# Designed miniproteins, single chains, continued (5): the designs that were tried, part 83

Each design is a single chain, and the fold is of that chain. pLDDT is the mean over its residues in the fold that is shown.

## One batch from the design tools (miniprotein)

Design m18880
Fold by ESMFold2-Fast:
Structure m18880 (fold): chain A 70 residues (1-70)
Amino acid sequence: MKVYVDKLSGKKFESVEEATKYFGDILEKGRKIDPETGKPVFIDPLSGKKFDSGQEASDWLMSSIEEKEE
């Protein structure tokens, strides 16, 4: 069966929809205030990478998904 693997965490998903929901939860948890600017930022807790917008973070996270056959 096909699985989708996040290259950063090694977490497996059975569908793109499952991965999207998981990353949505991660983005909500990673939402912080930048101490230098006072603006909301998104930080991926697995890589520590910072994003200026939720859209940028979502696009990057989805690009890390690899389709595999198991």
Scores: mean pLDDT 70

Design m18881
Fold by ESMFold2-Fast:
Structure m18881 (fold): chain A 85 residues (1-85)
Amino acid sequence: SEEVTKQVKKLLAQKKYDEAVALAEANKEDPKLLMTTGEGLSFKEKYDEAIALYEQAIKVGNEEEQQLAKQAITTVKSSKAIKEE
C-alpha cells in the first residue's frame, strides 16, 4: 500500500495521469489509495477521473470514508463547473 501510494504520487508528478488512474483501479479495494489518487488528480484538474475514483471509494469504504468521498465529489463538481467557463 505505501509503495503503491508512492508510485501513484510519482506518476502524478510525471503527468502520467492515465497510468496513475490504472494503478489506483488495480487496487480498487483500498479506499485510502483511491482518495489520495483522486485528490492528486483533482489538484491537476482531472476532475472526471477524480470523481470515478471517489465513487469507487464509496463502494469499498466504511461509513466515514463514504462520507468523505461524497464531500470530495461535491467539491470536485463545483471546481469543474467554475473552470469549464
Scores: mean pLDDT 85

Design m18882
Fold by ESMFold2-Fast:
Structure m18882 (fold): chain A 58 residues (1-58)
Amino acid sequence: MEELAREAVERAKALGLDPNIAIAEIKSGNDDNPLVKKAKELGISRDELVEAVRKAAA
């Protein structure tokens, strides 16, 4: 989970985007998002992933 949260923040930074955009994409229910797919494989809920990314971005 922590690795996925860090990857989301780093990806947003690399693209010059606000990390809140990454959070919005995860919340939107986009199942094609690689982070959402990986979280499902690891048994991590979407809500848990969103919370982890929010904490990592703070």
Scores: mean pLDDT 70

Design m18883
Fold by ESMFold2-Fast:
Structure m18883 (fold): chain A 62 residues (1-62)
Amino acid sequence: SAEEAKAREERQRRARGIGNGNYARFLLSRLGGSQEDIDKAGTTLEDAEATARQAEAELARA
């Protein structure tokens, strides 16, 4: 049904965001970030990607 198709698309989109968010959270934990900052990472796909790139740069500098 159309409802089931929309549910599948939303689930796939959310899963993609969650994957990037988990990676961003992992990198922030490596930097010694606060639990609050780690929990906020990955609110959106773009935010998660930006956070991951910034955290990678910080780790490379350290």
Scores: mean pLDDT 65

Design m18884
Fold by ESMFold2-Fast:
Structure m18884 (fold): chain A 80 residues (1-80)
Amino acid sequence: TEEALDKISSILEELKELLKNKSTEIQDIIDQTIDNIRKAKTLEEANSLLKTLHEKLKDDITTKQKNILQKSLDIIVESS
C-alpha cells in the first residue's frame, strides 16, 4: 500500500508541474489531493480521491494530462 501511494503521489507531482501555470484553484486541488493520498490508509480511499480529482479537473486538462492521471488509477488496479 505505501509503495503504491508513493508512486501515485509521484505521478500527481508530475501532473502538478505540468499544471503550474493554471489557476490557483486548480493548483490547490492538486496539492490537497497529493496530501490526502499521502495520508490515505487504503487503496480504496486513494481510488476515491483520484476519481474526485479527475471529476474536478476533467474540463481543465488536456488528453495527455488525463493520461497521466490514468496512470495513477492504473497503479491502484495493479496493487489491488
Scores: mean pLDDT 79

Design m18885
Fold by ESMFold2-Fast:
Parts: sequence; C-alpha cells; structure tokens
Structure m18885 (fold): chain A 57 residues (1-57)
Amino acid sequence: MLSEEERERIARNAREGALAAGGDEAAAQKVYDAAMSGETAEESTNRAVGEVVRAGE
C-alpha cells in the first residue's frame, strides 16, 4: 500500500499525463480519483492510458 504523499503524487502525475496525452478533463479526473481510492502505481498508469484512449473515441 502506498503512503498518502506517494498516492497523491501518483494521482497528480496520472492526471497530468492524461491531459498531456490529449485526454479530456473527465479522463484526467477519473484517473486522479482512481489513484486516490487506492489504485497501485501500475494500475494508475494503465488506467491513464485507457482513459485517454476512451476519451479519444
């Protein structure tokens, strides 16, 4: 399990990554919320990619 500080950093990085990759605000918010809810770093990365792809549909 991640520390609170590490979880928040991962959540913010996932959100920024989604936006930088061309995802919309909804995709960015969703990856942030998932990371904050206890998602692992690996899961957060995979979700960010998936949400950006979904938003591009």
Scores: mean pLDDT 70

Design m18886
Fold by ESMFold2-Fast:
Structure m18886 (fold): chain A 66 residues (1-66)
Amino acid sequence: MAEQLREAAEKVRAAPDGDAAAEVLRSIPNPTPVERLALRFVEQDPSLKEAAWRALENAARLTEEA
């Protein structure tokens, strides 16, 4: 699942704004807790897009190490 988390992080990072990032996260069919948390961050405050994709990248890295 590390690859899917990394792909989500890249798509969120590439999104032009927080609303687009939220739509990317909503399109994930079975979101992990981290993906759900990232969506909540961006929905509450679009400026948290940076924090959201960093959290997803960190989760992917930790999953690769496990």
Scores: mean pLDDT 77

Design m18887
Fold by ESMFold2-Fast:
Structure m18887 (fold): chain A 91 residues (1-91)
Amino acid sequence: SLDEEIERLVEEINEEKDELKALALAGRLAQTLLNRLPPEEASRKLREAAERLKNEKVKEFLLEAAEMAETQSPEEVIRRMEAYVHEAVAA
């Protein structure tokens, strides 16, 4: 179920010691929610997941995705999240 996928990804993100890998997992969570739920519901679920994250940078990343989901298409939000992770890896 979607709730089981959310729970699994949140646990994996919190256990991941590599911040870049944690960001990639957070991106996967956001993509899953944006592809399966209406924007308002996806934004709400993203905010709920973010509040459960221990790493402040990963939490902010999901909160930004939630905010973008309210005003931008799912495809644009996913593209921006992927670009952020790619830029972080390249730095």
Scores: mean pLDDT 84

Design m18888
Fold by ESMFold2-Fast:
Structure m18888 (fold): chain A 65 residues (1-65)
Amino acid sequence: SDAEQEELARRIRELVEAVERLWKESLDKAIEYAREQQKDPRIREVAREILEWVERKKEELEKKL
């Protein structure tokens, strides 16, 4: 239903905004948050993809330090 799609879109937006906010403070906090959000079955796949992206960015930054 449209309401279910709107709720999913809102949840994904909240996830992305929270990860972006946490990433500015600590990549580890962003990773932990994205991992925790995988417990929500409605956004599990999106949270997993975001987690993998943030983990990859952490590895790239660590190689430059």
Scores: mean pLDDT 79

Design m18889
Fold by ESMFold2-Fast:
Structure m18889 (fold): chain A 64 residues (1-64)
Amino acid sequence: MLVTPGDASFAAMLGGASAGNIDGAQAGSREASLRGDLTEKEAGEIAEKYGGDGEVAEKVAGML
């Protein structure tokens, strides 16, 4: 339904990383961390496990 800014930032982080856009990945990760939508540990675990699968990452982020 409503996408939180943190969910969008996390998706941008993974999409940027997958596309080789480090600036986008870093900005999205920082924004999500600042908003408290994801912890650094949780974001790292999701990114490592799902490796740029933005849809799965968004779903998991929304559950957190």
Scores: mean pLDDT 52

Design m18890
Fold by ESMFold2-Fast:
Structure m18890 (fold): chain A 60 residues (1-60)
Amino acid sequence: MTVTGTVVEVLTATPRTALLAVDVDGRGMLVRTESGADAAALAALKPGETVTVDGAASEG
């Protein structure tokens, strides 16, 4: 599932993992990645920026 929203806050940023608070149509969502390349890209985002995330239907 593809989700597009506005970054509220970067909650966690490591070389391999990022966790973001994202506003999607007025709903707060958490976006997490365990991919190092995606983690670096997400960690570079600032509050107010738009992010589009392709969710895998099966995490783990």
Scores: mean pLDDT 71

Design m18891
Fold by ESMFold2-Fast:
Structure m18891 (fold): chain A 100 residues (1-100)
Amino acid sequence: SEAEELLERLRKGYANAKALMEEIIAAETDPAARAAMEAALARLDAYFEVVEKNIEAAVKAGDLETVRELVEHAERVIKAALAAVLNPASPLPEIVTPAP
């Protein structure tokens, strides 16, 4: 289904972004920058665990509108987390996660 395809696309996007973030963190030699990057990845991981479960529930319910909204929100959060890892000295505006 379109909902299942959207979830699979998001899972691949998350895995790719996480792998890239981990490589950048591994190459960072400044302790303060590394700590900021690790914090950004930890926030992304915590967010993704919750949003993935919410999307899985919406997929099972056949709620394509909710799947689209949550996937679009998650893609924005992933991009922001990657941007924070690429520039840890320039804090980005806080991204508010939707309430469950």
Scores: mean pLDDT 83

Design m18892
Fold by ESMFold2-Fast:
Structure m18892 (fold): chain A 66 residues (1-66)
Amino acid sequence: MEDAIDRVALAAVLADPSPATQAAARAGAEAGMKGWDQAGIAEALRRAGLSPERAEALARAITEAM
């Protein structure tokens, strides 16, 4: 599970290598490794600076990798 979450986070950074996406990918991966649900991961991503739409999409990708 951890390896799959790390791969999703890396894919997100490669698709959009902005500092905001890098910070959000790290926050999302950490939340996913803690076993948070999609809503919890999305909240962590929004706090890291992603828009609600982007946060929801990345949270979904992370939870699908779990």
Scores: mean pLDDT 68

Design m18893
Fold by ESMFold2-Fast:
Structure m18893 (fold): chain A 118 residues (1-118)
Amino acid sequence: MEGLEKSIKEDAKEIEEKIEDIKKEVLDNPTAGVISAAGLMAGIAKMAGNDKTYAELKKAVVDATMKILETMSAEQLEKDAEIMRKISEDFKKLGDEDSAKYAEEAAKKLEEKARELK
Protein backbone atom coordinates (compact mmCIF):
# COMPACT_ATOMS: atom_id res chain seq x y z
CA MET A 1 0.00 0.00 0.00
CA GLU A 2 1.01 3.64 -0.38
CA GLY A 3 3.02 4.81 2.66
CA LEU A 4 0.71 7.74 3.43
CA GLU A 5 -2.47 5.61 3.24
CA LYS A 6 -0.91 2.99 5.53
CA SER A 7 0.18 5.67 8.02
CA ILE A 8 -3.32 7.21 8.19
CA LYS A 9 -4.92 3.78 8.72
CA GLU A 10 -2.39 2.84 11.44
CA ASP A 11 -2.87 6.20 13.22
CA ALA A 12 -6.67 5.75 13.06
CA LYS A 13 -6.31 2.22 14.51
CA GLU A 14 -4.19 3.52 17.42
CA ILE A 15 -6.77 6.27 18.02
CA GLU A 16 -9.54 3.62 18.05
CA GLU A 17 -7.56 1.43 20.50
CA LYS A 18 -6.92 4.44 22.78
CA ILE A 19 -10.35 6.06 22.34
CA GLU A 20 -11.41 5.57 25.99
CA ASP A 21 -8.13 7.13 27.22
CA ILE A 22 -8.52 10.03 24.77
CA LYS A 23 -12.15 10.64 25.86
CA LYS A 24 -11.10 10.50 29.52
CA GLU A 25 -8.27 13.03 28.97
CA VAL A 26 -10.63 15.39 27.08
CA LEU A 27 -13.20 15.26 29.92
CA ASP A 28 -10.64 15.36 32.80
CA ASN A 29 -8.43 18.10 31.27
CA PRO A 30 -10.73 20.15 28.98
CA THR A 31 -8.32 22.82 27.69
CA ALA A 32 -8.49 24.39 24.21
CA GLY A 33 -5.32 22.48 23.28
CA VAL A 34 -6.61 19.08 24.46
CA ILE A 35 -10.01 19.63 22.77
CA SER A 36 -8.28 20.74 19.53
CA ALA A 37 -6.00 17.66 19.59
CA ALA A 38 -9.04 15.38 20.03
CA GLY A 39 -10.73 17.16 17.10
CA LEU A 40 -7.68 16.51 14.91
CA MET A 41 -7.72 12.83 15.95
CA ALA A 42 -11.42 12.66 14.99
CA GLY A 43 -10.47 14.05 11.55
CA ILE A 44 -7.78 11.37 11.12
CA ALA A 45 -10.33 8.66 12.00
CA LYS A 46 -12.77 10.13 9.42
CA MET A 47 -10.06 10.20 6.72
CA ALA A 48 -9.36 6.50 7.41
CA GLY A 49 -13.10 5.67 7.05
CA ASN A 50 -13.54 4.91 10.77
CA ASP A 51 -16.91 6.65 11.19
CA LYS A 52 -17.57 5.09 14.64
CA THR A 53 -14.35 6.44 16.21
CA TYR A 54 -14.96 9.78 14.47
CA ALA A 55 -18.51 10.04 15.90
CA GLU A 56 -17.40 9.13 19.45
CA LEU A 57 -14.49 11.62 19.48
CA LYS A 58 -16.66 14.35 17.92
CA LYS A 59 -19.24 13.85 20.71
CA ALA A 60 -16.50 13.91 23.40
CA VAL A 61 -15.13 17.19 21.97
CA VAL A 62 -18.60 18.81 22.05
CA ASP A 63 -19.37 17.46 25.56
CA ALA A 64 -16.01 18.71 26.92
CA THR A 65 -16.51 22.13 25.29
CA MET A 66 -19.96 22.46 26.89
CA LYS A 67 -18.62 21.28 30.28
CA ILE A 68 -16.07 24.13 30.49
CA LEU A 69 -18.59 26.88 29.60
CA GLU A 70 -19.50 27.48 33.28
CA THR A 71 -15.85 27.73 34.41
CA MET A 72 -14.50 30.08 31.72
CA SER A 73 -14.39 33.86 31.47
CA ALA A 74 -15.96 35.57 28.45
CA GLU A 75 -12.44 36.27 27.09
CA GLN A 76 -11.43 32.59 27.33
CA LEU A 77 -14.71 31.49 25.69
CA GLU A 78 -14.11 33.91 22.78
CA LYS A 79 -10.55 32.60 22.28
CA ASP A 80 -11.81 28.99 22.26
CA ALA A 81 -14.52 29.97 19.76
CA GLU A 82 -11.81 31.36 17.44
CA ILE A 83 -9.93 28.04 17.72
CA MET A 84 -13.12 26.10 16.85
CA ARG A 85 -13.76 28.37 13.86
CA LYS A 86 -10.18 27.72 12.66
CA ILE A 87 -10.74 23.96 13.04
CA SER A 88 -14.01 24.29 11.06
CA GLU A 89 -12.20 26.11 8.22
CA ASP A 90 -9.46 23.43 8.20
CA PHE A 91 -12.10 20.67 7.93
CA LYS A 92 -13.81 22.57 5.07
CA LYS A 93 -10.45 22.65 3.22
CA LEU A 94 -10.20 18.86 3.71
CA GLY A 95 -13.75 18.41 2.32
CA ASP A 96 -15.08 17.14 5.68
CA GLU A 97 -18.31 19.17 5.82
CA ASP A 98 -19.75 17.17 8.77
CA SER A 99 -16.73 17.90 11.01
CA ALA A 100 -16.71 21.52 9.84
CA LYS A 101 -20.39 21.93 10.84
CA TYR A 102 -19.74 20.34 14.24
CA ALA A 103 -16.79 22.66 14.96
CA GLU A 104 -18.80 25.70 13.75
CA GLU A 105 -21.73 24.69 16.02
CA ALA A 106 -19.31 24.43 18.98
CA ALA A 107 -17.88 27.88 18.12
CA LYS A 108 -21.39 29.41 18.02
CA LYS A 109 -22.25 27.93 21.44
CA LEU A 110 -19.01 29.33 22.90
CA GLU A 111 -19.67 32.78 21.35
CA GLU A 112 -23.28 32.78 22.62
CA LYS A 113 -22.14 31.94 26.17
CA ALA A 114 -19.43 34.63 26.02
CA ARG A 115 -22.07 37.20 24.99
CA GLU A 116 -24.30 36.16 27.94
CA LEU A 117 -21.39 36.78 30.38
CA LYS A 118 -20.75 40.32 29.06
Scores: mean pLDDT 76

Design m18894
Fold by ESMFold2-Fast:
Structure m18894 (fold): chain A 61 residues (1-61)
Amino acid sequence: MAKAEEIKERMAEAFGNYYLRLAKKAGLPPEQQEKAREQGEKQGRAFGETVVEVEEKSAKK
């Protein structure tokens, strides 16, 4: 099983890249592109934590 932290990091990278691509496609300036990437990374980490929490709840007894 992958470490919980790796799941969060993978989700952060995926969401960060997704938000960055969206910002570039929308023609936002570089400063806002970087902000979008940071927001995506935060969202990805939160999603990763939710995945880990669900797995914990499923296994916990």
Scores: mean pLDDT 77

Design m18895
Fold by ESMFold2-Fast:
Structure m18895 (fold): chain A 87 residues (1-87)
Amino acid sequence: LQAELEALRQRYRELGQQAYEALYVQKDVAAAKELLAEAGRLLGEILRLLAQIAEAAGDAEKAAQYQAMADKLPEVLAEDLALLDAA
């Protein structure tokens, strides 16, 4: 779990940097949106792994919080991407 979490965090940082370059260096909004959508998907996986780690540690409240954040993330991401389209 910890090793998987670290690998996902590294990939998330890589996608964030690629999205930044696409948006601000290449001026490619479509590419930036695709990279941000994939980064959001990885963030959901990170939150689910954090919930599993918290559950294994006996912290049911923290596990429930991470799970709730992961479950709500697709809605938040869709709203953020729609705002980027409008801007």
Scores: mean pLDDT 77

Design m18896
Fold by ESMFold2-Fast:
Structure m18896 (fold): chain A 104 residues (1-104)
Amino acid sequence: GIQDTVDELIAQGDEDAMINLLERMVRGLEIRAKELLEELKKAQEAGDEEKIKQVKKELDELLEQLESIKGVIERALPSLSPESQKRARELIKRIDKLIEELKK
């Protein structure tokens, strides 16, 4: 899983590879969130109750993924260089903003 991959990259001293991986993952989750929110709005406008339920389930799964990756980043944070810590904190900020948007 992602925790094992992050732990391995930290153990290897490859902080840049680890941060780059996390940045790509967060970007992917941001794109997926935009797609799901658009799908939810269209389903709500159409009165498609089954699709609304399905998209809400996918949004809940996305929230779990966001909280999981945030936990991975927070766990890694004390082991990182100051430069990597700054990048990691910006990723946490992006995740928090996305979680807040999804909970509206």
Scores: mean pLDDT 87

Design m18897
Fold by ESMFold2-Fast:
Structure m18897 (fold): chain A 91 residues (1-91)
Amino acid sequence: SALELAEEAARLGDEAARLLEELGNRRGALNAGVVAGMALILAGVAKIAGDPDDPRLTRAAERLLRGARLALEHARAGDGEGAERAAREHG
């Protein structure tokens, strides 16, 4: 359903934002947070729309989910670099 896709997009976007914040990547964290926020708005709309399978809401949720997945991939790549940097500078 659009709700399930939107909730998943919000979850992945929040995880990406958290990882990017841990790296000190404030712009990346902001971008990921915006995707998560948009997904939460869409989840709210899906809850009140009365049609969990509305094609427009589903397509919007799928787009946000793709964006959230990409953000998380970037965050995970950056997290590895952050761990290496922390090990060199503080460990």
Scores: mean pLDDT 74

Design m18898
Fold by ESMFold2-Fast:
Structure m18898 (fold): chain A 67 residues (1-67)
Amino acid sequence: MSKEEVKELLEKIEGVDSEVAEEAAEIFVEKGQNEEGVAEAKKYLEKKVSPETALKAAEALKEAAGL
């Protein structure tokens, strides 16, 4: 997935704004769209959004990574 596609995926989740989605997408893509990328993006999201929203976003990233 491209950074832009991941950003759009995250923006569809209620509580994730455009800037948070962009940064989380960048972290995930730069780490190679794997388990490490999901974990690092989730850590970032937990600082910016609610725990429930961060969990939903991490689940979406796992599906995108084929995990």
Scores: mean pLDDT 84

Design m18899
Fold by ESMFold2-Fast:
Structure m18899 (fold): chain A 82 residues (1-82)
Amino acid sequence: DLERLRELLLEQLLRIPGVGERLAERLLEAADWDAAAIGGAIAAAVAGHMSARELAELFGISRGTASRIIRGAKEYYEELRK
């Protein structure tokens, strides 16, 4: 159901270092709960296809917050790939 999906999406975002509950909720709200849009944007930024500025503008967050998300996601993805 939608509540369980919400919790799962929040849990996934919280696995990114530097992303707290408040930020995860704000990202989901900004993307109208489209987790694929959030995941795609973060993946594009990690791959160098999207800048911290572009990510910040897309989700209505500061560039500092966007840079922190990108850094955390890079660390997380590197650990998953190992």
Scores: mean pLDDT 73

Design m18900
Fold by ESMFold2-Fast:
Structure m18900 (fold): chain A 99 residues (1-99)
Amino acid sequence: MKLTLKDIAKLLLQEAIEHGADLRAIVRAFAEGKTDEEIARVMAEHPATPEQISRLKELLEKIDKGEVTEEQLIADLARLAGVSPEEVRKALENLKKKL
C-alpha cells in the first residue's frame, strides 16, 4: 500500500521530535534534497526548544486521532516551521523518495 502524505508528515514530525531538531531546518533540508548525512548534520546544528517540540507532539496527536485533513496538516507544518506550504510539500515529496 502506498504511504499517504499524512504518513510521510508523521515520519517527518517523529524525526524532528526524536532528534530534538528545529522543524524549519529539517523541512528546508528535505526540500533542498539533501543527503541523509547532510540532514543528520542539519539536525545536530539546529536544536529545537522544548516549547517547539511540545507543539510538534500536539500536531502528532491530532494526526493520530484523525482530526486533521492533508491540507490542514500542510498548513500547520508551514506555520510551525515558518515556511511556505509549497516548501513543506516539496520536503514531504523528497522524504517519500528516500523511503
Scores: mean pLDDT 83

Design m18901
Fold by ESMFold2-Fast:
Structure m18901 (fold): chain A 83 residues (1-83)
Amino acid sequence: GDYEEELEGRREAHNLLSANRDKTVAENVELLEKLLERAKKEGREGKARGIERVLQGVKDLLAKYPDLTIEEAEKKYVEELAK
């Protein structure tokens, strides 16, 4: 159903981030935007919604740490939450 498609989109987006942890936040945003565009072209609205949800979280990191890798940005985010 639509919920399962949204979960698939979130899973694919997280798998992309895991495969590209060594790339910058900015590069990962570009990759996620391409993944989202593909889902929209395929008419998979639920999947697109799942990808967009993950992309919004990464865009928050882009505003704070654009030039850091995903790994480095996540570490800094966790350090900020611990204060």
Scores: mean pLDDT 84

Design m18902
Fold by ESMFold2-Fast:
Structure m18902 (fold): chain A 87 residues (1-87)
Amino acid sequence: MAAIEEAVARARAEMEEMLASGGKLAPSPLVQALLEIERIGAEARRRHEEDEEATLREAIRRLRERLEAFPVPELARLVIEELERLL
């Protein structure tokens, strides 16, 4: 099972729930980061499934750094914590 794919799906669900709650969120950086994690996970899963956790940890670290300037820090934190919860 692709842990990264599940983490991305949960992160997207959380984001959609926030938007449904009246959030005025349209930042491309988070969407780009989520798509990047999903792409990395798909590549790792295809070649070396055992590398999936290592890829996820590295992606989380880079995502955390990139989301430092995110205008909604609480959403960025939720995404990172949800991804880390799978490790």
Scores: mean pLDDT 58

Design m18903
Fold by ESMFold2-Fast:
Structure m18903 (fold): chain A 64 residues (1-64)
Amino acid sequence: EEVAKYADKAAEAMKRLDNATTPEERKQAQEELVKAYRDLAKAYEKAGFPISAKKVKELADKVA
């Protein structure tokens, strides 16, 4: 399912942020995490889970 694929990408983005050592690396990793959460939210919406999609969008907004 597409949701699982995008959830994995969000997890990878979180690992990159956790491993970021410079301010520029952290900023780039945060941008990647926001994008991953937004992509995951769209996957939830397409799968028919609008509440889950909204919750993931809120996570993206908190990181951004």
Scores: mean pLDDT 79

Design m18904
Fold by ESMFold2-Fast:
Structure m18904 (fold): chain A 74 residues (1-74)
Amino acid sequence: SLSAEEGLQQAIDGGKNGSGNRAGTGAYEAARVDPEKGLEGGIQAFEEGYKNNSPSGTAGGAAGLVGGLDALRA
């Protein structure tokens, strides 16, 4: 399993590269260890996807955002 920092970095990289699956998975792995890092990863992946006009990266980041919020409430 990834550390929170590794998951966060995977989420950012997924957003930049247009890999929604990597963006979402990275945010999920970060959230599993640290919900705040999962939310941060989702936000950053969403921003990177949006800046790079990547629907997949943006969607993965948005999913990470929702997952991070849900994890914070658990």
Scores: mean pLDDT 78

Design m18905
Fold by ESMFold2-Fast:
Structure m18905 (fold): chain A 111 residues (1-111)
Amino acid sequence: SSAAWAEIDALMDEAGLSSQTRARLIGLEMLYIFGEITADQFRDAVRRLLTTDAGLPPAQAQALADRILALVRTIVAANLDAIKDTIRFFARIEGLAEEELQARLAAVEAA
């Protein structure tokens, strides 16, 4: 998992991403990791962020978005139990219905 995070950081450095763009990317990563958005929604949002905020050519932005998604999937797989425990913890605090909790857990397991 640390190697995957380090590769994402290196990709951001190589692309010359600003601190604001990096913060937005981290926000998208967290939404995907905790099952709040789908892989397709994540990939499209990252691609738009990279074209709009970073000014990357569409083909380069798409390739980078696909690579970041693959790395984030590796992180989810390596940390699945901890992510599920975190989802359960916040679900309890937020008063989420059991059905909504089970849907989020299933989404993370499918990642």
Scores: mean pLDDT 85

Design m18906
Fold by ESMFold2-Fast:
Structure m18906 (fold): chain A 63 residues (1-63)
Amino acid sequence: ALSPAARALLAQLGLEEAPRWPVERLVRLINQGLVTAEQVRAADTDRDGFLDPAELERLAALL
């Protein structure tokens, strides 16, 4: 289950709970000044271009 912080991040992205999310959806947050490109890169640990729930939780913890 996702933490409240991860759910809040999904709400800011206009996304629903899913098995994973494309990293391209997070580029919008970089353009809005909410996160850095380095924070997004750090969250995508396996560098597959998608964030799974564990990676999303790590990004939410950085915010």
Scores: mean pLDDT 73

Design m18907
Fold by ESMFold2-Fast:
Structure m18907 (fold): chain A 87 residues (1-87)
Amino acid sequence: SAVEQFLARVLPLLPLLRERIEEKLADPSLSEEERAKLEELRRKLEELERLAAEYRAAPSPERAAALLEAARELSEALEEVQSLLFP
């Protein structure tokens, strides 16, 4: 399925993204705005991981839709801080 292909591609990258976010959050020179954006990105990442686990435990069209929406939100949040995470 499209969702299973998405999960196979994306899930292995989530721990790497989380590590990068935590590395940047440890920087005391971050502005309050930059820190807030990174914390929001982390929350969106955690939400995607939770929804992926829920989908894998009990697949449904509703859970698939929620998972894909969370992925869009994570992608949008990532674009806001892409230059900060990947200079």
Scores: mean pLDDT 84

Design m18908
Fold by ESMFold2-Fast:
Structure m18908 (fold): chain A 92 residues (1-92)
Amino acid sequence: EEEKLAEELEKILEEIAELAKAGAPEEEIEKLKEKMYELVKKTVNPDPELEKKVRNGIDYAVEVAKRRGRGVSEEELLEEARRAYEERLAAE
């Protein structure tokens, strides 16, 4: 079940990236994001704290997929992630 869920989520993320690349309306991307939430909730019976963490993870993955579709390279995404990590370390 987990492998099948991961495959379905990956397919939706690729669809989001293609929609973003094509300049599709935000409403279409939001529908796919809601579909990801429904798939996880249907497969897993999470407590409210776990559900919040899952939603945050999906929100992040969707944003990354949108940026990738809109022409942000994986290298730029990795550099942004590295910069965020460095800022987090500096806040220590």
Scores: mean pLDDT 72

Design m18909
Fold by ESMFold2-Fast:
Structure m18909 (fold): chain A 55 residues (1-55)
Amino acid sequence: SRAERLAALSARPRDTLEEQALALGDRQGRGDEVRAQLLALATPEQIAQLVLDLQ
């Protein structure tokens, strides 16, 4: 489920999640958008949610 995927991602270090979000964003041509969003996000759970939204 989405909740299980979110929980698994949220257990990862913040730096790992940021790197993963940036890689997904760059592949989609959304790198600048993802960089801007990461500046606004405070927690690993919020960044994990962004990673799921980019998948």
Scores: mean pLDDT 81

Design m18910
Fold by ESMFold2-Fast:
Structure m18910 (fold): chain A 72 residues (1-72)
Amino acid sequence: MEELRKEREELGREIARRLLSATLRALAEEVGEDAEALVERLERAFEAEDLAELSELAALEGELLRRVVAAR
């Protein structure tokens, strides 16, 4: 049971990383921000398990999304 929980946590973290990277890239490209720099920053934060940086990047995604919606 412990192995299954760890596998689920690892898989969930990998899925979250991929989804956040794809979303951040798409939103940044739409508003003209540096998508490459933001994706690299996100990947480093996931590797370092930097929860503060991940929280800031999540807030930035929300801001970019608001800018995309406002521009439409």
Scores: mean pLDDT 76

Design m18911
Fold by ESMFold2-Fast:
Structure m18911 (fold): chain A 116 residues (1-116)
Amino acid sequence: MREFDLKDAVGASEEELREQARTIADLVVALVEAADEAGQRRVSVGFSLSARSRYWIEIDVERSEEGVYTVTVRLRTRDGVEVESATFRAPSLEELRRRLEEEVYRFLRLAQRLEA
């Protein structure tokens, strides 16, 4: 995945942020599929927006015995303080991808606004 710079994110268009969110969602879904094949129930991914940004996005995915995915997306500062979090459930990988794209986009927009 391409390195994401929060300074560039401040000037990024809505379309550019949606493209980044789509790329991140696709990567997370691929990791979840690989984990499911390996019999693993949890995937945790952290994205440093850049070495110079004050924020990270963390994504945790857990699969239940019923095959439902519980996802937590968190925006954290360098000091480890949680700024925002969202939790949702997805009954399929298709719904997981769709919800991840929208939530990651929302968090990228929030990070952009916090740096404005």
Scores: mean pLDDT 78

Design m18912
Fold by ESMFold2-Fast:
Structure m18912 (fold): chain A 106 residues (1-106)
Amino acid sequence: SAEEERLRAVLEEGIAAAEALLRAADGTEAEVRALGARLEAVARELGRAVRDARSLSLETVEALGEAMAHLLAAARLARAFSPETRPALREAAERAIAAARAALAL
């Protein structure tokens, strides 16, 4: 359905953004913060797509909610980035990728 295609596209964009963040974790603060803004935008779009959807199972809603939470957590760490938070940023990015992939597999 168009709803399923939209959710898939947003999840795929979230995975791509989180993977870009993981690669850029050793990069500049400006690059990391820009990727944080991208992740926040994707998480907001995922939240809108879930709210607009009429026929999602409870399992799917819970998986999408978990993916959104991890994307937002990674975005917050990226937006407030400092060199000392780099390990936490990598962990958050990896968790966001895993949660989004789990939701995509449903």
Scores: mean pLDDT 85

Design m18913
Fold by ESMFold2-Fast:
Structure m18913 (fold): chain A 97 residues (1-97)
Amino acid sequence: MLSAAAAMDKEDATVTVTVDVAEGGTRVAAVVEIEADGEKFVVAGELAEAAEPQRVTLRAVAKEAQSAKNVKVVRVRVYAQAGGRTTELTLDVTLER
């Protein structure tokens, strides 16, 4: 089973997505939907490859969010590909500064 959690740094608005990978040979990607001062952005996070079962950390940085007064993370989507299969996990989160 794919499990993930997300957190936002309040100072620089960097979103950290932590993913528990249950099988080796898994590639993980995250997409973060951010609202900064009323404007919506979609940001791709770092890509990670897990050769064995492990916890991976992906960071997503939106330059527009770093200087914005009000930042809200609306949604995080995590994609895990192992073999010929892709698993998607959607996190509906309320992370604000």
Scores: mean pLDDT 79

Design m18914
Fold by ESMFold2-Fast:
Structure m18914 (fold): chain A 68 residues (1-68)
Amino acid sequence: SREELRNERHELLSKVEAGEELDDEEIERIKELMLQIGTPEELAEKAVELIRKGEKNVSKALLRYVLE
């Protein structure tokens, strides 16, 4: 369900916020979840870029990107 996808995304992003290093499979899974939830591909790619650069609050960083 959409709620299950959101919960899985929340768990993975919570690890990022806690400063845990995600492996490539976990980062790719976040992208897949975002796409399945209906996030535009450009924003899903931006989220992956932000995580790889060490951004801990991805949702806040993406909001700033969308507002530009």
Scores: mean pLDDT 79

